# Designed miniproteins, single chains, continued (3): the designs that were tried, part 5

Each design is a single chain, and the fold is of that chain. pLDDT is the mean over its residues in the fold that is shown.

## One batch from the design tools (miniprotein)

Design m8141
Fold by ESMFold2-Fast:
Structure m8141 (fold): chain A 75 residues (1-75)
Amino acid sequence: SLERKILEAITEAAIDPEKGLKKLQEVYDEAARESPELAERAKKNLDLTKKGVENIQKYRDELRRAAEEAARAAA
């Protein structure tokens, strides 16, 4: 069911936001064709997960800069 797919995508997003974002987008596209109610639910979680991915990317960018500085200091 679409409701089950939304739950699975949300569960994935809690563990791996980038993978979950892709699954939520796929489920949103499917739900938009079949159920406005489920599409709205998927969209809310899609938007929440997009925020999570943005925060993770910022964290990774900071770590990348720190690694580059450490590499230059070691060279």
Scores: mean pLDDT 82

Design m8142
Fold by ESMFold2-Fast:
Structure m8142 (fold): chain A 80 residues (1-80)
Amino acid sequence: MDEEIDKAVEEAQKLLEQGRFDEAIDRAKKYVEEGKYELAAAFISAVALKRGDTELYNEAVRAGIEKDKEKLLEIIEKLR
């Protein structure tokens, strides 16, 4: 689980370094649809952190831990 989260963060960072923000957000949405809330949170939190939004970063991490699907979708909408 933790190893999968670390790998998801690494993949998100690579997409963000390439300027592929929409693809990182789309992957987060797909993870939510698959019930992989912690992986979705990893992608969302990486996007928020890259944009300097520490509040959204903290909200994303919390929503992933709580497996709050509705909150994760709300954060994804805010990042678009």
Scores: mean pLDDT 80

Design m8143
Fold by ESMFold2-Fast:
Structure m8143 (fold): chain A 100 residues (1-100)
Amino acid sequence: MSEAEKLLEELEDELVAIYLYFEQGDLERAKQHLEEAKELAKKLLSLVKDEELRNKYLEQVEQLFEEAKRAIEEKDLEKLKAALRELSRLAQEVVDYIKK
């Protein structure tokens, strides 16, 4: 497994944990896993060699994490699902780019 693929798996595990803790009503643990996911996303983005593309992905990732945090605070499950789904999609796109 490449470093990028390993980081993607770890990130996806954290995104699942955010959803599960949110459903259980444990918003504090959901937020803790959100912070861990954000750090994993930053590590993944550090593997993008093109600075302009890396900065574009960083901006998108930061926006999606802010949307996810707001969804947790507002207790909006559909908004949280949408943000986590987009984070997963974007992370997969980043890994596909790194593998090229």
Scores: mean pLDDT 88

Design m8144
Fold by ESMFold2-Fast:
Structure m8144 (fold): chain A 100 residues (1-100)
Amino acid sequence: GPNRVPEWSEEERRERERAVEELREAVRRLRELVDRLLAKLDATPGASSSDYTRAVGARLFAVAGAEDARLAAEGRLSIEELRATREALLELIREVEERL
């Protein structure tokens, strides 16, 4: 069926576009850091299944964040929910950076 875009003001469209792009940037950053963490774990003697589970978990959150950005761009997620997802990803970015 046709993709229904909600009717927004120009201000609402610009705010949503900005919020979507900010979330997409957080997703890109988290993916980069997870790839670096996994490379570090692969090179680390004694890296445990728990270490890999944490890295894989962060990767799954990046996938969820990308999907939320898509849904928000389609008007299927509120800006408030989008911002909450971004804040969760920024916290994960901090946690992954601490492990690098």
Scores: mean pLDDT 84

Design m8145
Fold by ESMFold2-Fast:
Structure m8145 (fold): chain A 57 residues (1-57)
Amino acid sequence: SAYDALIAALRAALAALGVSPADIDRVVAAFRTRHTAFGASLADLQAWADQVLANIR
């Protein structure tokens, strides 16, 4: 699905930036909550992913 592809890409990008597996799992859990509990669109999730990646130091 498009959602699974977004999450896979986000996991790969976070791993490439040196984010720990535990922190990646926390970020993915937050995305799952936004998607399933709050009904966030794929466009909203992509915008959030872009912001998360831009703000990693």
Scores: mean pLDDT 81

Design m8146
Fold by ESMFold2-Fast:
Structure m8146 (fold): chain A 85 residues (1-85)
Amino acid sequence: SMESEKILKRVEKLAKEAIKKAKELAKKGKYDEAILEVEIATGMARIVAGVAKLMGDDKLYAAVNKIIDELDKEAKKLKEEKKKS
């Protein structure tokens, strides 16, 4: 649906901007702020995935979960980098 497409594009943009901001924060040694940016985006994406599941939008649910997986991977990477700093 057009609404599902709009929601997906907004979640993709939110995730991309959060990862970009987190990488810039990590370059400045601000790992806690970087992790928080990614975790906030992940939380928002999880809410969207939950709503998609409740509405039976399996395609949106699957697409948003792929974005959640990417955000989780970035958060794990940032947490590892923090341990080394």
Scores: mean pLDDT 89

Design m8147
Fold by ESMFold2-Fast:
Structure m8147 (fold): chain A 100 residues (1-100)
Amino acid sequence: SKEEEFEKKLEELLKETRERLEALGVPEDAIERILELIKEKAKEAYEAYKKGDLKTLQKILNELGKEVEEILLEAGVPREEAEKLTLWIIHKIQEILDEI
């Protein structure tokens, strides 16, 4: 199903995100917070996408971006690296939605 395809691609994104966060030296507690937030917001984005609600989709992705960047900065990640990783996460969610 499209739901199973989404869940599979989301698990792949969470794995790749963990690897990138570990490479940046992000503490495990911050990694777990970011991964849970991505999982929650990606599922909300998928529901908005299925309904054709592009305004809600953009709001969800903007909120995710802000929250992920804030956690990364609190964890001591430099702003430029935090912004790059946050943008990569948002683009990956958009790619997943476009492929399903």
Scores: mean pLDDT 90

Design m8148
Fold by ESMFold2-Fast:
Structure m8148 (fold): chain A 85 residues (1-85)
Amino acid sequence: MSKKEKKLKEEILKEKNKKKRVELIFELLKEGGFDPSILSRETLLNTPIKKLDEIVKNSKSVEELFKKLVDIDIDDGIKRIAEVA
């Protein structure tokens, strides 16, 4: 990670407000060259704080973080379909 990416990661882990944390995650993804618009903000907002913190903390690169967030978005989509089926 670059110096700016590391700083954003630290800011995410310190942020207690879910909406602000999701926006900081999106800024980190943009800094790493990824398009955060493909991710659902609602899914991330509905994800427990501790789970988001664990994913951010355990991600060694912006690419790894992005892949883990995409997995959460897919899992949330599957759960919504299962609730209707």
Scores: mean pLDDT 74

Design m8149
Fold by ESMFold2-Fast:
Structure m8149 (fold): chain A 96 residues (1-96)
Amino acid sequence: MGPAEKYFVERAGDDEDIKALAGAIGSIADLDTTNLAKYQVKIIKTGNEKLEALLAEGILRVLQGMKPEEAFDYALEKYKNNEEVPSLEEILAKFP
């Protein structure tokens, strides 16, 4: 676990879904093609299709230049408000 991943996970409290979201987004500073594959595996393991799509969208936003903190807040707000997101497949198709 990288320093950013640890920082965000520690702030996520005891909710396992929010911890998964925080962990995925918090590690983003070191993302390359190899790390992206590892995060895709972590996302799939949640078993929650909406959470998986939000995790992928948060990661995509950081790759597009958003700060990890802003991407986490963005994804968390959508998760809490039960907002619609594109499918996981549509989001993953936009990854480099």
Scores: mean pLDDT 63

Design m8150
Fold by ESMFold2-Fast:
Formats: structure tokens, sequence, C-alpha cells
Structure m8150 (fold): chain A 71 residues (1-71)
């Protein structure tokens, strides 16, 4: 949902990598085909300094989807 994506973005901005990963996992589980979720995932995969830490904290299924979007 847009709300989950917005919360994940706020968590990442605050440096809360664990919370950002939790929210992104939830968003992909509930709305895998949502353009906002896919766009946020691509952004997280391509931007530092916290992008790589968020990717490492994602569920393997969610991480695979995010990495595919970044390729």
Amino acid sequence: TPELVAEAGRALSAGDVERAAELLNKAFREHPDDPLVRGAARYFATHSPHGEAVLAALDPETRARVEALAA
C-alpha cells in the first residue's frame, strides 16, 4: 500500500534500516504488483548509504524481487 511505502521511506530517512526492510517485506507480500511498491523497491536497491543494508535485511523472496527490479 502507499502507506507502507511511505512508512518505509520515513524509516530509511531516520536510519532505521530494520524497520524499512520490515515494511518493504510487508508491502511486497500484500501488494507485489503495485507500481508504488515496485518503484520504492527499485529506489532502495539503487541508492546508498542505507540501500545495501536494507537489501541485506529483506526476506530472500522479497530481496530477489527487488534485485530483479534493479537489474
Scores: mean pLDDT 71

Design m8151
Fold by ESMFold2-Fast:
Structure m8151 (fold): chain A 87 residues (1-87)
Amino acid sequence: SKERQQEALQRRLKLFQELLELSDGKDEAVTTGAKELVRVAQEALKSGDLEAFVEEVKKIVKKMAEEGTSETTERYFVPLYEVLENA
């Protein structure tokens, strides 16, 4: 349902905000990606455009995977996949 998808978006926003806090600016790819993920989650909550949200998140995560470490990539993909599957 749309309500469950909005709940998943809010949970994702909180996780992205926590990741941004944990990044502490030490990894520029992680920090930049986390900031962009927070932005697109906020925009999706405002617009209700979940299709645009998923597309933008995939682009951001792909860039982080290319520029970041494999450990960072795995930690991003698992929670992202679980939240989208449960929506």
Scores: mean pLDDT 68

Design m8152
Fold by ESMFold2-Fast:
Structure m8152 (fold): chain A 75 residues (1-75)
Amino acid sequence: SLEDKLKEIYDKLIDFVVEEKGIPREQLKSLEDIVKVINELLKNSTLEQREKIMDKYLPLLEEAFRLERELAKRS
């Protein structure tokens, strides 16, 4: 289902952020919270590091927001 796919991507994003930043899971309650952490990662990174972060996170974020919008249309 779309809900299951969104949850899978959301959990994957949280796992990456927790692993890379050591932020407690309970602070990552929404896609907006995850985006804020990724933006802080980008601000504190070299150009090469920013490219790697964008390659890793951007596809997952775009898919998560797409699925969230599709779920909103079904409600």
Scores: mean pLDDT 77

Design m8153
Fold by ESMFold2-Fast:
Structure m8153 (fold): chain A 65 residues (1-65)
Amino acid sequence: LKVEEVVLVPPPSMTQREAEELLARKRIEALLELDKRIEEAKKNGTLDEVVAKKYVLDWSSVRPG
């Protein structure tokens, strides 16, 4: 399953709160994409513990590198 990485570098004019909100949105978007992939696997009848374990999102492990 491919999930796009979220990269956010806050500019000096952006407050910490604004940067956190934007980063949270990007993470949520990636999680929603993953959720859609899970729904597809569910529809295909391939949803099992292996798929569930692979889709465990520790953000640093989703796209290591």
Scores: mean pLDDT 58

Design m8154
Fold by ESMFold2-Fast:
Structure m8154 (fold): chain A 75 residues (1-75)
Amino acid sequence: MRDEVIEVVRRILAPQLTPEQIEKIVEDLRKALAGIPEDDINAILQAVIDVLKKYGVPDSLITRVVNEVFEVLKK
């Protein structure tokens, strides 16, 4: 589950951000997700939003990431 969230983030951000920026986001996201229960979908989505906002990711991309992460988590 957490690896699937990370892969969604990498895929969506890859065309817009540098590999170095993406890996920093992924590192912070892994740390944030490690403290969240696997069944707490809302907490996982909020952690994704918070990390992406911290790195200045545009709201349009954050919305796309959140929507695709939600689709992965509900399966």
Scores: mean pLDDT 81

Design m8155
Fold by ESMFold2-Fast:
Structure m8155 (fold): chain A 72 residues (1-72)
Amino acid sequence: KQAYLEKAEEYEAKAKALLETDPRKALHYYGLAIDYAIKAGDWERLAALQAEVARLAQPLAAENRAYAAALA
């Protein structure tokens, strides 16, 4: 599915371009890249994109965890 691979590559490139200026928008584009990687059946790219998103989302997950702990 060549069209889906092209879309996955396009959104990954957009996400990388936004990493330093707007991490939240970068995560949005990584999400789109992941969706197209799934549609393309590109499991290697999917794994790489998921790892990058997990790395970028870790600070937000830590903040949510700290907030939940403060409420307990």
Scores: mean pLDDT 72

Design m8156
Fold by ESMFold2-Fast:
Structure m8156 (fold): chain A 74 residues (1-74)
Amino acid sequence: AEEELRELEERLLELAKQLSEEKQKEVHRKAGEKQREIARRAEEEGLSEEEIVELAKEAAEEVVKYAEELLKEE
């Protein structure tokens, strides 16, 4: 799970290098929004480390998809 999250983060970094500065900022903002949502849920729901990693993976997958769509529109 953590290894898969690292692979998604590496993919996002590769995509970011191909994006304009403004689009990189949009991707960063989206990632931040997802991280805040996970942090809030972890506190409110008392999530386990495993559940937090799964949510982080899902969020990373969404951010990667968003970055790929932004790159496609360039």
Scores: mean pLDDT 78

Design m8157
Fold by ESMFold2-Fast:
Structure m8157 (fold): chain A 79 residues (1-79)
Amino acid sequence: MRLTEEDLEALKELLIKEGASEELAERVVREIDRGGLLTPDTAAQLTDKQVEAAVNFLRSKGQDELADRFRESYERALA
């Protein structure tokens, strides 16, 4: 399921507020919009705080499966 453009923009701003660069925030939002599977390169640049903020945001939008997939992809990339 795809998030709205407004949701994607809000997520980008949230990640920037949590210390992500604009480029990193844009890449994360793009990967979430494509199904929530993080590439290892993107996952390596994220902090646990940024991942938790994104997961909580996705759950607040009723996107529990997308949030779980996003977190699992982050954890797999770091393993």
Scores: mean pLDDT 83

Design m8158
Fold by ESMFold2-Fast:
Structure m8158 (fold): chain A 77 residues (1-77)
Amino acid sequence: MPLRITVTVYSEDKEKTKEAAKEAAEKAGLKVEVEELEDGVRIIIDNDKTIDDAHRAVAELGGEVGSRVEVEVEEAP
């Protein structure tokens, strides 16, 4: 099923976090939307391929940034 995955990364280096998210998404072949928050970055992943591809992108982002990460998964409309 298509899923929407929202990842919130708490980091003071928002530019690095946004770059890491886009790079991870590109490697996984996923489309992402990145939003800047006061204390971090929110990454929204629309996954029409597989949940596994989305998990790879999230894992790569978390490994590169090393920051606190909150993940929410919901069914895409």
Scores: mean pLDDT 65

Design m8159
Fold by ESMFold2-Fast:
Structure m8159 (fold): chain A 80 residues (1-80)
Amino acid sequence: SLEEIIKEIEEAKGKSREEFLATVDKIYRRLLEELDREGQLKFAEIVSEVVDKLRAGMSTEEVADYFIEKLKELEEELKK
């Protein structure tokens, strides 16, 4: 569920960059199996942006908040 995913991301805010990236990767693999083609493409773009922001030196907290907001937007877009 989205609530479980948000909780996992929130719990990852206090972790190292490597542990945060491992959490993002686990969420990515899980959601890819649940999403249709359009959802998979949009989600892949979100994950790419999250990884790029972390590599650019943005804080894990800021990136986690961005990831949560983008996932909420994606859920609303896929809602039909």
Scores: mean pLDDT 81

Design m8160
Fold by ESMFold2-Fast:
Structure m8160 (fold): chain A 113 residues (1-113)
Amino acid sequence: MVITEGDKRLLEIIRKQLKASGIEVTDEQLEKIAELHKKAREAILNRDVERLLEIAEEYRKMGLYDLAEVYELAAEALQRAPDDPRAAAALATFNDPSLSFAEKKARMKELLA
């Protein structure tokens, strides 16, 4: 597979977020996670809540339950936005590359409560 410079940066960001969350994955799983994350960003741009839930289910099949929950929270936030400013803040939290997946999950749960 020929990966772009942008794809390499995305893989590095995801690797750092996973490491910060205490989640260890294989390189094959990391590439799958990066692909799913790109699809999730497309789903958010298109307001496709169903696609985002399908992506969460893929993470559950991989045994990555914390990631699945983050994407399920993103789907809920997408469904409630733009009418709910808490939901908009939760989507901003989902897109923040400085936060670990554990930090994203905790913050998004608080915002969507």
Scores: mean pLDDT 78

Design m8161
Fold by ESMFold2-Fast:
Structure m8161 (fold): chain A 77 residues (1-77)
Amino acid sequence: MEERARELEEKAARDPEAVAAAEAEFLALAAELAKTVPLEEAVRRAAEALRATGREAHRLVAEAALLQLEIARAKAA
């Protein structure tokens, strides 16, 4: 898990502006979805929508968000 997060961070460092823009888009979409669905479902749907664009920065942000959900679940157990 932690090694995967580091790999995603290293890839993100190659195009930080694109990743920052993708992260802002992700957070805006997740916040809008969270008005109608639980936060976990909103994050999951937002990540799937970003992955569907096929853009590298969007994929990196989506994978990082899904990994953070897995970490949160592990802490809750």
Scores: mean pLDDT 76

Design m8162
Fold by ESMFold2-Fast:
Formats: structure tokens, sequence, C-alpha cells
Structure m8162 (fold): chain A 96 residues (1-96)
């Protein structure tokens, strides 16, 4: 988990290079919120977003996530956290 967090922090810092101060604060808020969630909660959140936007792809997305986790659990966990952070960040941006 510590290695995943370190990689997430690096990805967030890279994203911030192209953001204004308000966007950086919202990204930090999204990051903190997501890191307080369990991996299972994050997966459910991502699948719920797919269900709302592309319901026809839900079963395929579930299968791909399971296969990805078996092949590369660390990379898959990192990807799930990154996706959840971006979803929360986009939600916060729309409220502004």
Amino acid sequence: MEEVIKKLEKAVEEAKKHMDEKQKKLLDEAYDKVLNMSFEELVERILEEIRKTHPEELEEAKKLLEEAYEEDPEGTILGVYQSAIMLEFEKLLKEE
C-alpha cells in the first residue's frame, strides 16, 4: 500500500503542473476523500459510474478488472485509485 500511495502522490503532483490553484485544492480534496475509502468501495464507485454512463459495458468492465487484478494487482489497485480520484475531482469541478 505505501508504494501505491507514493505512486499516487507522484501522479497527483504531475497532474497539478497543468492546474490553477483552485483546481489543485479540489484535487487534494478528492485525493484525501478517496484514500479514506476501501478498495472495494472504490471498485463499486467506478462500476456504478459505468452503470450510469455505459450500462452495456458493465459486465465486460467487471471481467476486465478481475483479470487485471490477477495479472498485476499493484498496477490494478493504483489504476482504481487514480480513476476514483479523477471521478471525485470531476464531480467537485462541476459543483464550481
Scores: mean pLDDT 79

Design m8163
Fold by ESMFold2-Fast:
Structure m8163 (fold): chain A 78 residues (1-78)
Amino acid sequence: MEEKYKRVLEALLEAGVPEELAEELAKYIAENFSDEEIDKFIEGIRRRSTDGLSPELRRLLLEAEVEVGMRLIEEAVS
């Protein structure tokens, strides 16, 4: 669990996801998904692609991308 959590967390942080959200998503993913699904999710983050992901992992990746986008908008307009 800790190994999976750390791998997902580092991938999310490298993609620019805020630390608190990255920690929550990494924990949820590590607890609820298989090693193969986690590997596909990490590849999806790195490639910015939802190809080959389950519907749930696609939603989580999109949610993370939306949060990164919202943060960039807040920095630009505030």
Scores: mean pLDDT 74

Design m8164
Fold by ESMFold2-Fast:
Structure m8164 (fold): chain A 68 residues (1-68)
Amino acid sequence: MEERIEEVLRNVEEALKAFGYSKEDIERVLKALRERLPEILAQLEANRAAGTTDAPRGVFRFKTLPKP
């Protein structure tokens, strides 16, 4: 689980750097994701076990992050 979280965070960090976000903004997003990802991954795992969804990218829903 934690290894998967690290992988997702690494990919997000890379994407944010490519978009030109500041280090502070990247850290903010990564903190929010780190807190949310365990719950999201647990929910995704439960859904996958039930066979209801197979599109993990749609699960991230970054829209829940606080506004600037």
Scores: mean pLDDT 66

Design m8165
Fold by ESMFold2-Fast:
Structure m8165 (fold): chain A 81 residues (1-81)
Amino acid sequence: SEAQEIAIETLEKMLELVEDEEIKKGIENVIKYIKENELSIDELRTILRIVYAEISKVASEEKKKEIEKILEEALRKLDEV
């Protein structure tokens, strides 16, 4: 679905900004899960928020702000689907 494509692209953008190898692996596993399952828009929103929360525990303030903008853009796009 278009919503799943938005979520995958968003997670791939987040991957580029994350330096923590365990979190990178977690995001890669989430991308695989989205590709293998048919998810609702609300489930995709929840997944993106959870991933952001995990990244925010280890990210610098500057990286956190960049990732938050990526999340907010994705959530706006999901509202249009």
Scores: mean pLDDT 87

Design m8166
Fold by ESMFold2-Fast:
Structure m8166 (fold): chain A 106 residues (1-106)
Amino acid sequence: VTVDGPVQALNVLGLAHTYVLQAVTALQEGNSDAALSYINKAINYLKAALEVSPKSYPYRKEIIEALNHLQNAEEALLNGDTASALSELNKALSIFDVIKENVDAK
């Protein structure tokens, strides 16, 4: 069994999820600079997940949607809009939950 691509994608998704949670916590604590750093790390891990996932990987659409929300959060935070950034981070977290439920069910 050679499942390296999908397994690597799941591991990298777990890291991205962790950084999104840390970004939310940093924003709740009023630390926008730390939040921006965590968002950038999450974006990089999601891009890595897309690179290592096969084209037939069932969660590529969800990864792309999560990446879009993280990029929107980064833009909002760079413009000083913490409320919009938090909203976009929560949307990304919802997508990670969907991926996790589907993986655990299948």
Scores: mean pLDDT 79

Design m8167
Fold by ESMFold2-Fast:
Structure m8167 (fold): chain A 68 residues (1-68)
Amino acid sequence: AQKKKVEEIRRALGRVLAARADPEEARRVAEEFAARFPEAAPYAREVLAAETFDEGKELLEKAVAEFE
């Protein structure tokens, strides 16, 4: 179901956001996300490219809304 996929994307993007503090882990988690959700891969890159955690969190919420 679409709602289940949206929840999985939210959780996976949350993991990308949490990994921002470790560049090596962030790259690995973002690559795993892109492989699992290729249609949402650009959003994972945007979250990692954000200057601050708060900006990344805002981008995550906007990305999730695109799939709702």
Scores: mean pLDDT 77

Design m8168
Fold by ESMFold2-Fast:
Structure m8168 (fold): chain A 88 residues (1-88)
Amino acid sequence: MEKVKELKEAIKNKDEKKIIELLNELTAKIEELIKKKEVNEEFIEEVEEILKLVKEYIAENEVSEELKKAYLELETALGILKLQHAVY
């Protein structure tokens, strides 16, 4: 998973700006999938792994409100996508 590797490198470098950019890109992609009523299980698994890694980073480091907001927005978007997939 290319995005997971990119995130792991950003976390290693403590590049919060890059982490926020990645989270925002994923949120936009999920919002597009919700609008189109499409689902991709491999993409859902990738986003779940990304959320897990970022949650661990937030727990272990002092982070900006912008990173926390980006995390919550991605988590919320993924939750909506998963609910949309589960109801049919």
Scores: mean pLDDT 83

Design m8169
Fold by ESMFold2-Fast:
Structure m8169 (fold): chain A 83 residues (1-83)
Amino acid sequence: SSLTDPAARIAALEARARALDAQGRYRDSGDLLVEAARLSKDVADRIAYLKRASRNYRLSGDFSSSQSMEDMVAFEKWEQSME
């Protein structure tokens, strides 16, 4: 078991999020994508997961969480521009 390996845990979260998306469980999928973003050290991967979480929260009717994800994406892009 590689549950302590961030890459293996991200892969598991990604697989579960895709399964939840297929079931229309967008809120639960969004929560897993936020966790994947938190474990990701690569800025591009974090942005991709946060964008997917934003979409999923919007599809679930949670516009506040969707906007929070978009704000996080803007912050990640700003941080990347400062490096």
Scores: mean pLDDT 86

Design m8170
Fold by ESMFold2-Fast:
Structure m8170 (fold): chain A 73 residues (1-73)
Amino acid sequence: MIKTIYEKEEGDTIYKAVLDEAGNMAYYKQKKGEDWEFIAGVTASGVTYFNEKYKGKYKVSYDKEKKQLFIEK
């Protein structure tokens, strides 16, 4: 039921954004040989939240008109 809306490989790291059935978005990464690690999410109401480890290292915003998560490093 979780839908992948973004996937990108960058060297040995895969970045993925998923949308759940409630409309919440979550952005993750996985380095080869490691588990998936949460970076940031956007709630269905448009509130952005971060894993404290990555706070300030990523810019994440939600465009509710386009229903798109914008991700910048």
Scores: mean pLDDT 74

Design m8171
Fold by ESMFold2-Fast:
Structure m8171 (fold): chain A 98 residues (1-98)
Amino acid sequence: SPTREQVVALATMAINQGGVVFIKERVERNPDLSREELERLREDVENMRELAEENYEFIKKNGSKELQEYAEKLLEEFERTAQETLDLIERRLRELEE
């Protein structure tokens, strides 16, 4: 059975996945986001990425093979959405410079 610390690490990765999806949808739905709001959202995504990578490394080092495979899938989904979100924010920031 997974330890409490391993369950918390997986839960944190899952919360980060939900968070980055929410940020992406917010950027897509709100054409009037200010530069300051976009920069804050970029920082939030970057912080979520660091936390997801740290929790993945913890599970990779300490978890069962099954937990490692589950965490890998969560990280892959997170990284895909995070990159799409960062690319969207970068495009919106460039549009504000014109």
Scores: mean pLDDT 88

Design m8172
Fold by ESMFold2-Fast:
Structure m8172 (fold): chain A 64 residues (1-64)
Amino acid sequence: SAEDHLAAAGALAAAGDWEGAVKQLEKAVAADPSLKSAAAVVARYLREKGAPEEIVKRLEELAK
């Protein structure tokens, strides 16, 4: 289930749906807390792709 949420987050991010991508990552981390480090990596990636700082900060908070 965590892997399904990660796949959905990737697809939504590729489509530019930042809010949807973050919601799926939150579900992935809830299912598998070991994915917190992945949320930090994704936050950096999305910042480089031009995602709003609000979205990036939300993922950085999720990574804690």
Scores: mean pLDDT 79

Design m8173
Fold by ESMFold2-Fast:
Structure m8173 (fold): chain A 100 residues (1-100)
Amino acid sequence: STTEALISEIDLLKERIELMAKLGVPPEELAEAIKLELDKIKETVEKYLPKDVAEEIKKIIEETKKKIDELLKKGASSEELAKVAIEGLDRIKEILEKEG
């Protein structure tokens, strides 16, 4: 199903974000990679999920992107950016698991 596929993609994305932070990918590059993947999730939920579920997930995505941008402006580390991104992804995953 679309929800199962999205959950799998989120789990892989979480692992990739953690790995990128551990490998010392610069914060600006990590933030761009995270936002690109969040936009892909947004496009998928808009196309394939019920409108109410899609809107809830889109709000989490936009809040997560905003937090990442604010942290970048403050000179946050890649590990701090990864933590915020993973927290956002976990919230999206909880919504998807309830719809399952």
Scores: mean pLDDT 89

Design m8174
Fold by ESMFold2-Fast:
Structure m8174 (fold): chain A 108 residues (1-108)
Amino acid sequence: SMEKLEELRKKNKEIVEKAVKELEELVKKGELTEENIREIVRKMVEEVKKAADEYGLSEAEQKEALKNAMGEFLERAVDILLKAGREDDANTVARVVGEVLGEALAEL
C-alpha cells in the first residue's frame, strides 16, 4: 500500500539520521577512524536490508532502497566533514560507502 511505502521511507530516513549522528559524535570525540566509519555504514546496510525484507520489497526495490539510503548518508557525512576541514575523512567515507554498498548489492 502507499501507506506502507511512506512508513518504509520514514524508517530509512531514521536509519540514515542515526548513522549521521553516530558519525558526528565520533568527530566530536576525535575517535573517527576508517574502522568506525565502516561499522556505521555496515550497520546502516543491515538495518535498511531488514526494513526492506520486513516490507516485502523485491530485489530491485531493495537495491534502490540501499542506493538511496547510502547516497543520503554519503552526501550528509561529506558535507559535515568538509565543513569541519576534514577532507581526508570525507574521502575515506566516500570510499567506504562505495565498497560496502558494492558488497551489499553483490549479495542480493
Scores: mean pLDDT 86

Design m8175
Fold by ESMFold2-Fast:
Structure m8175 (fold): chain A 64 residues (1-64)
Amino acid sequence: SEIEERMYEIAREAVREALAAGKTPVQAVLDAASRIIKELKYEGIEVSLTEATRFALRALEELQ
């Protein structure tokens, strides 16, 4: 879905930035999940922490 694609785009950017800044994989996932929730909430879309974390973990796996 378009929302899932948007979550992946946000997650990839956040994970890449966190890892480039020397953050741990755990910190990268937390940063990405927080960014997904914040940005989608601004667009009127509510995303659970569990769902955001799933997309963050998937982005981390892709970028490792």
Scores: mean pLDDT 86

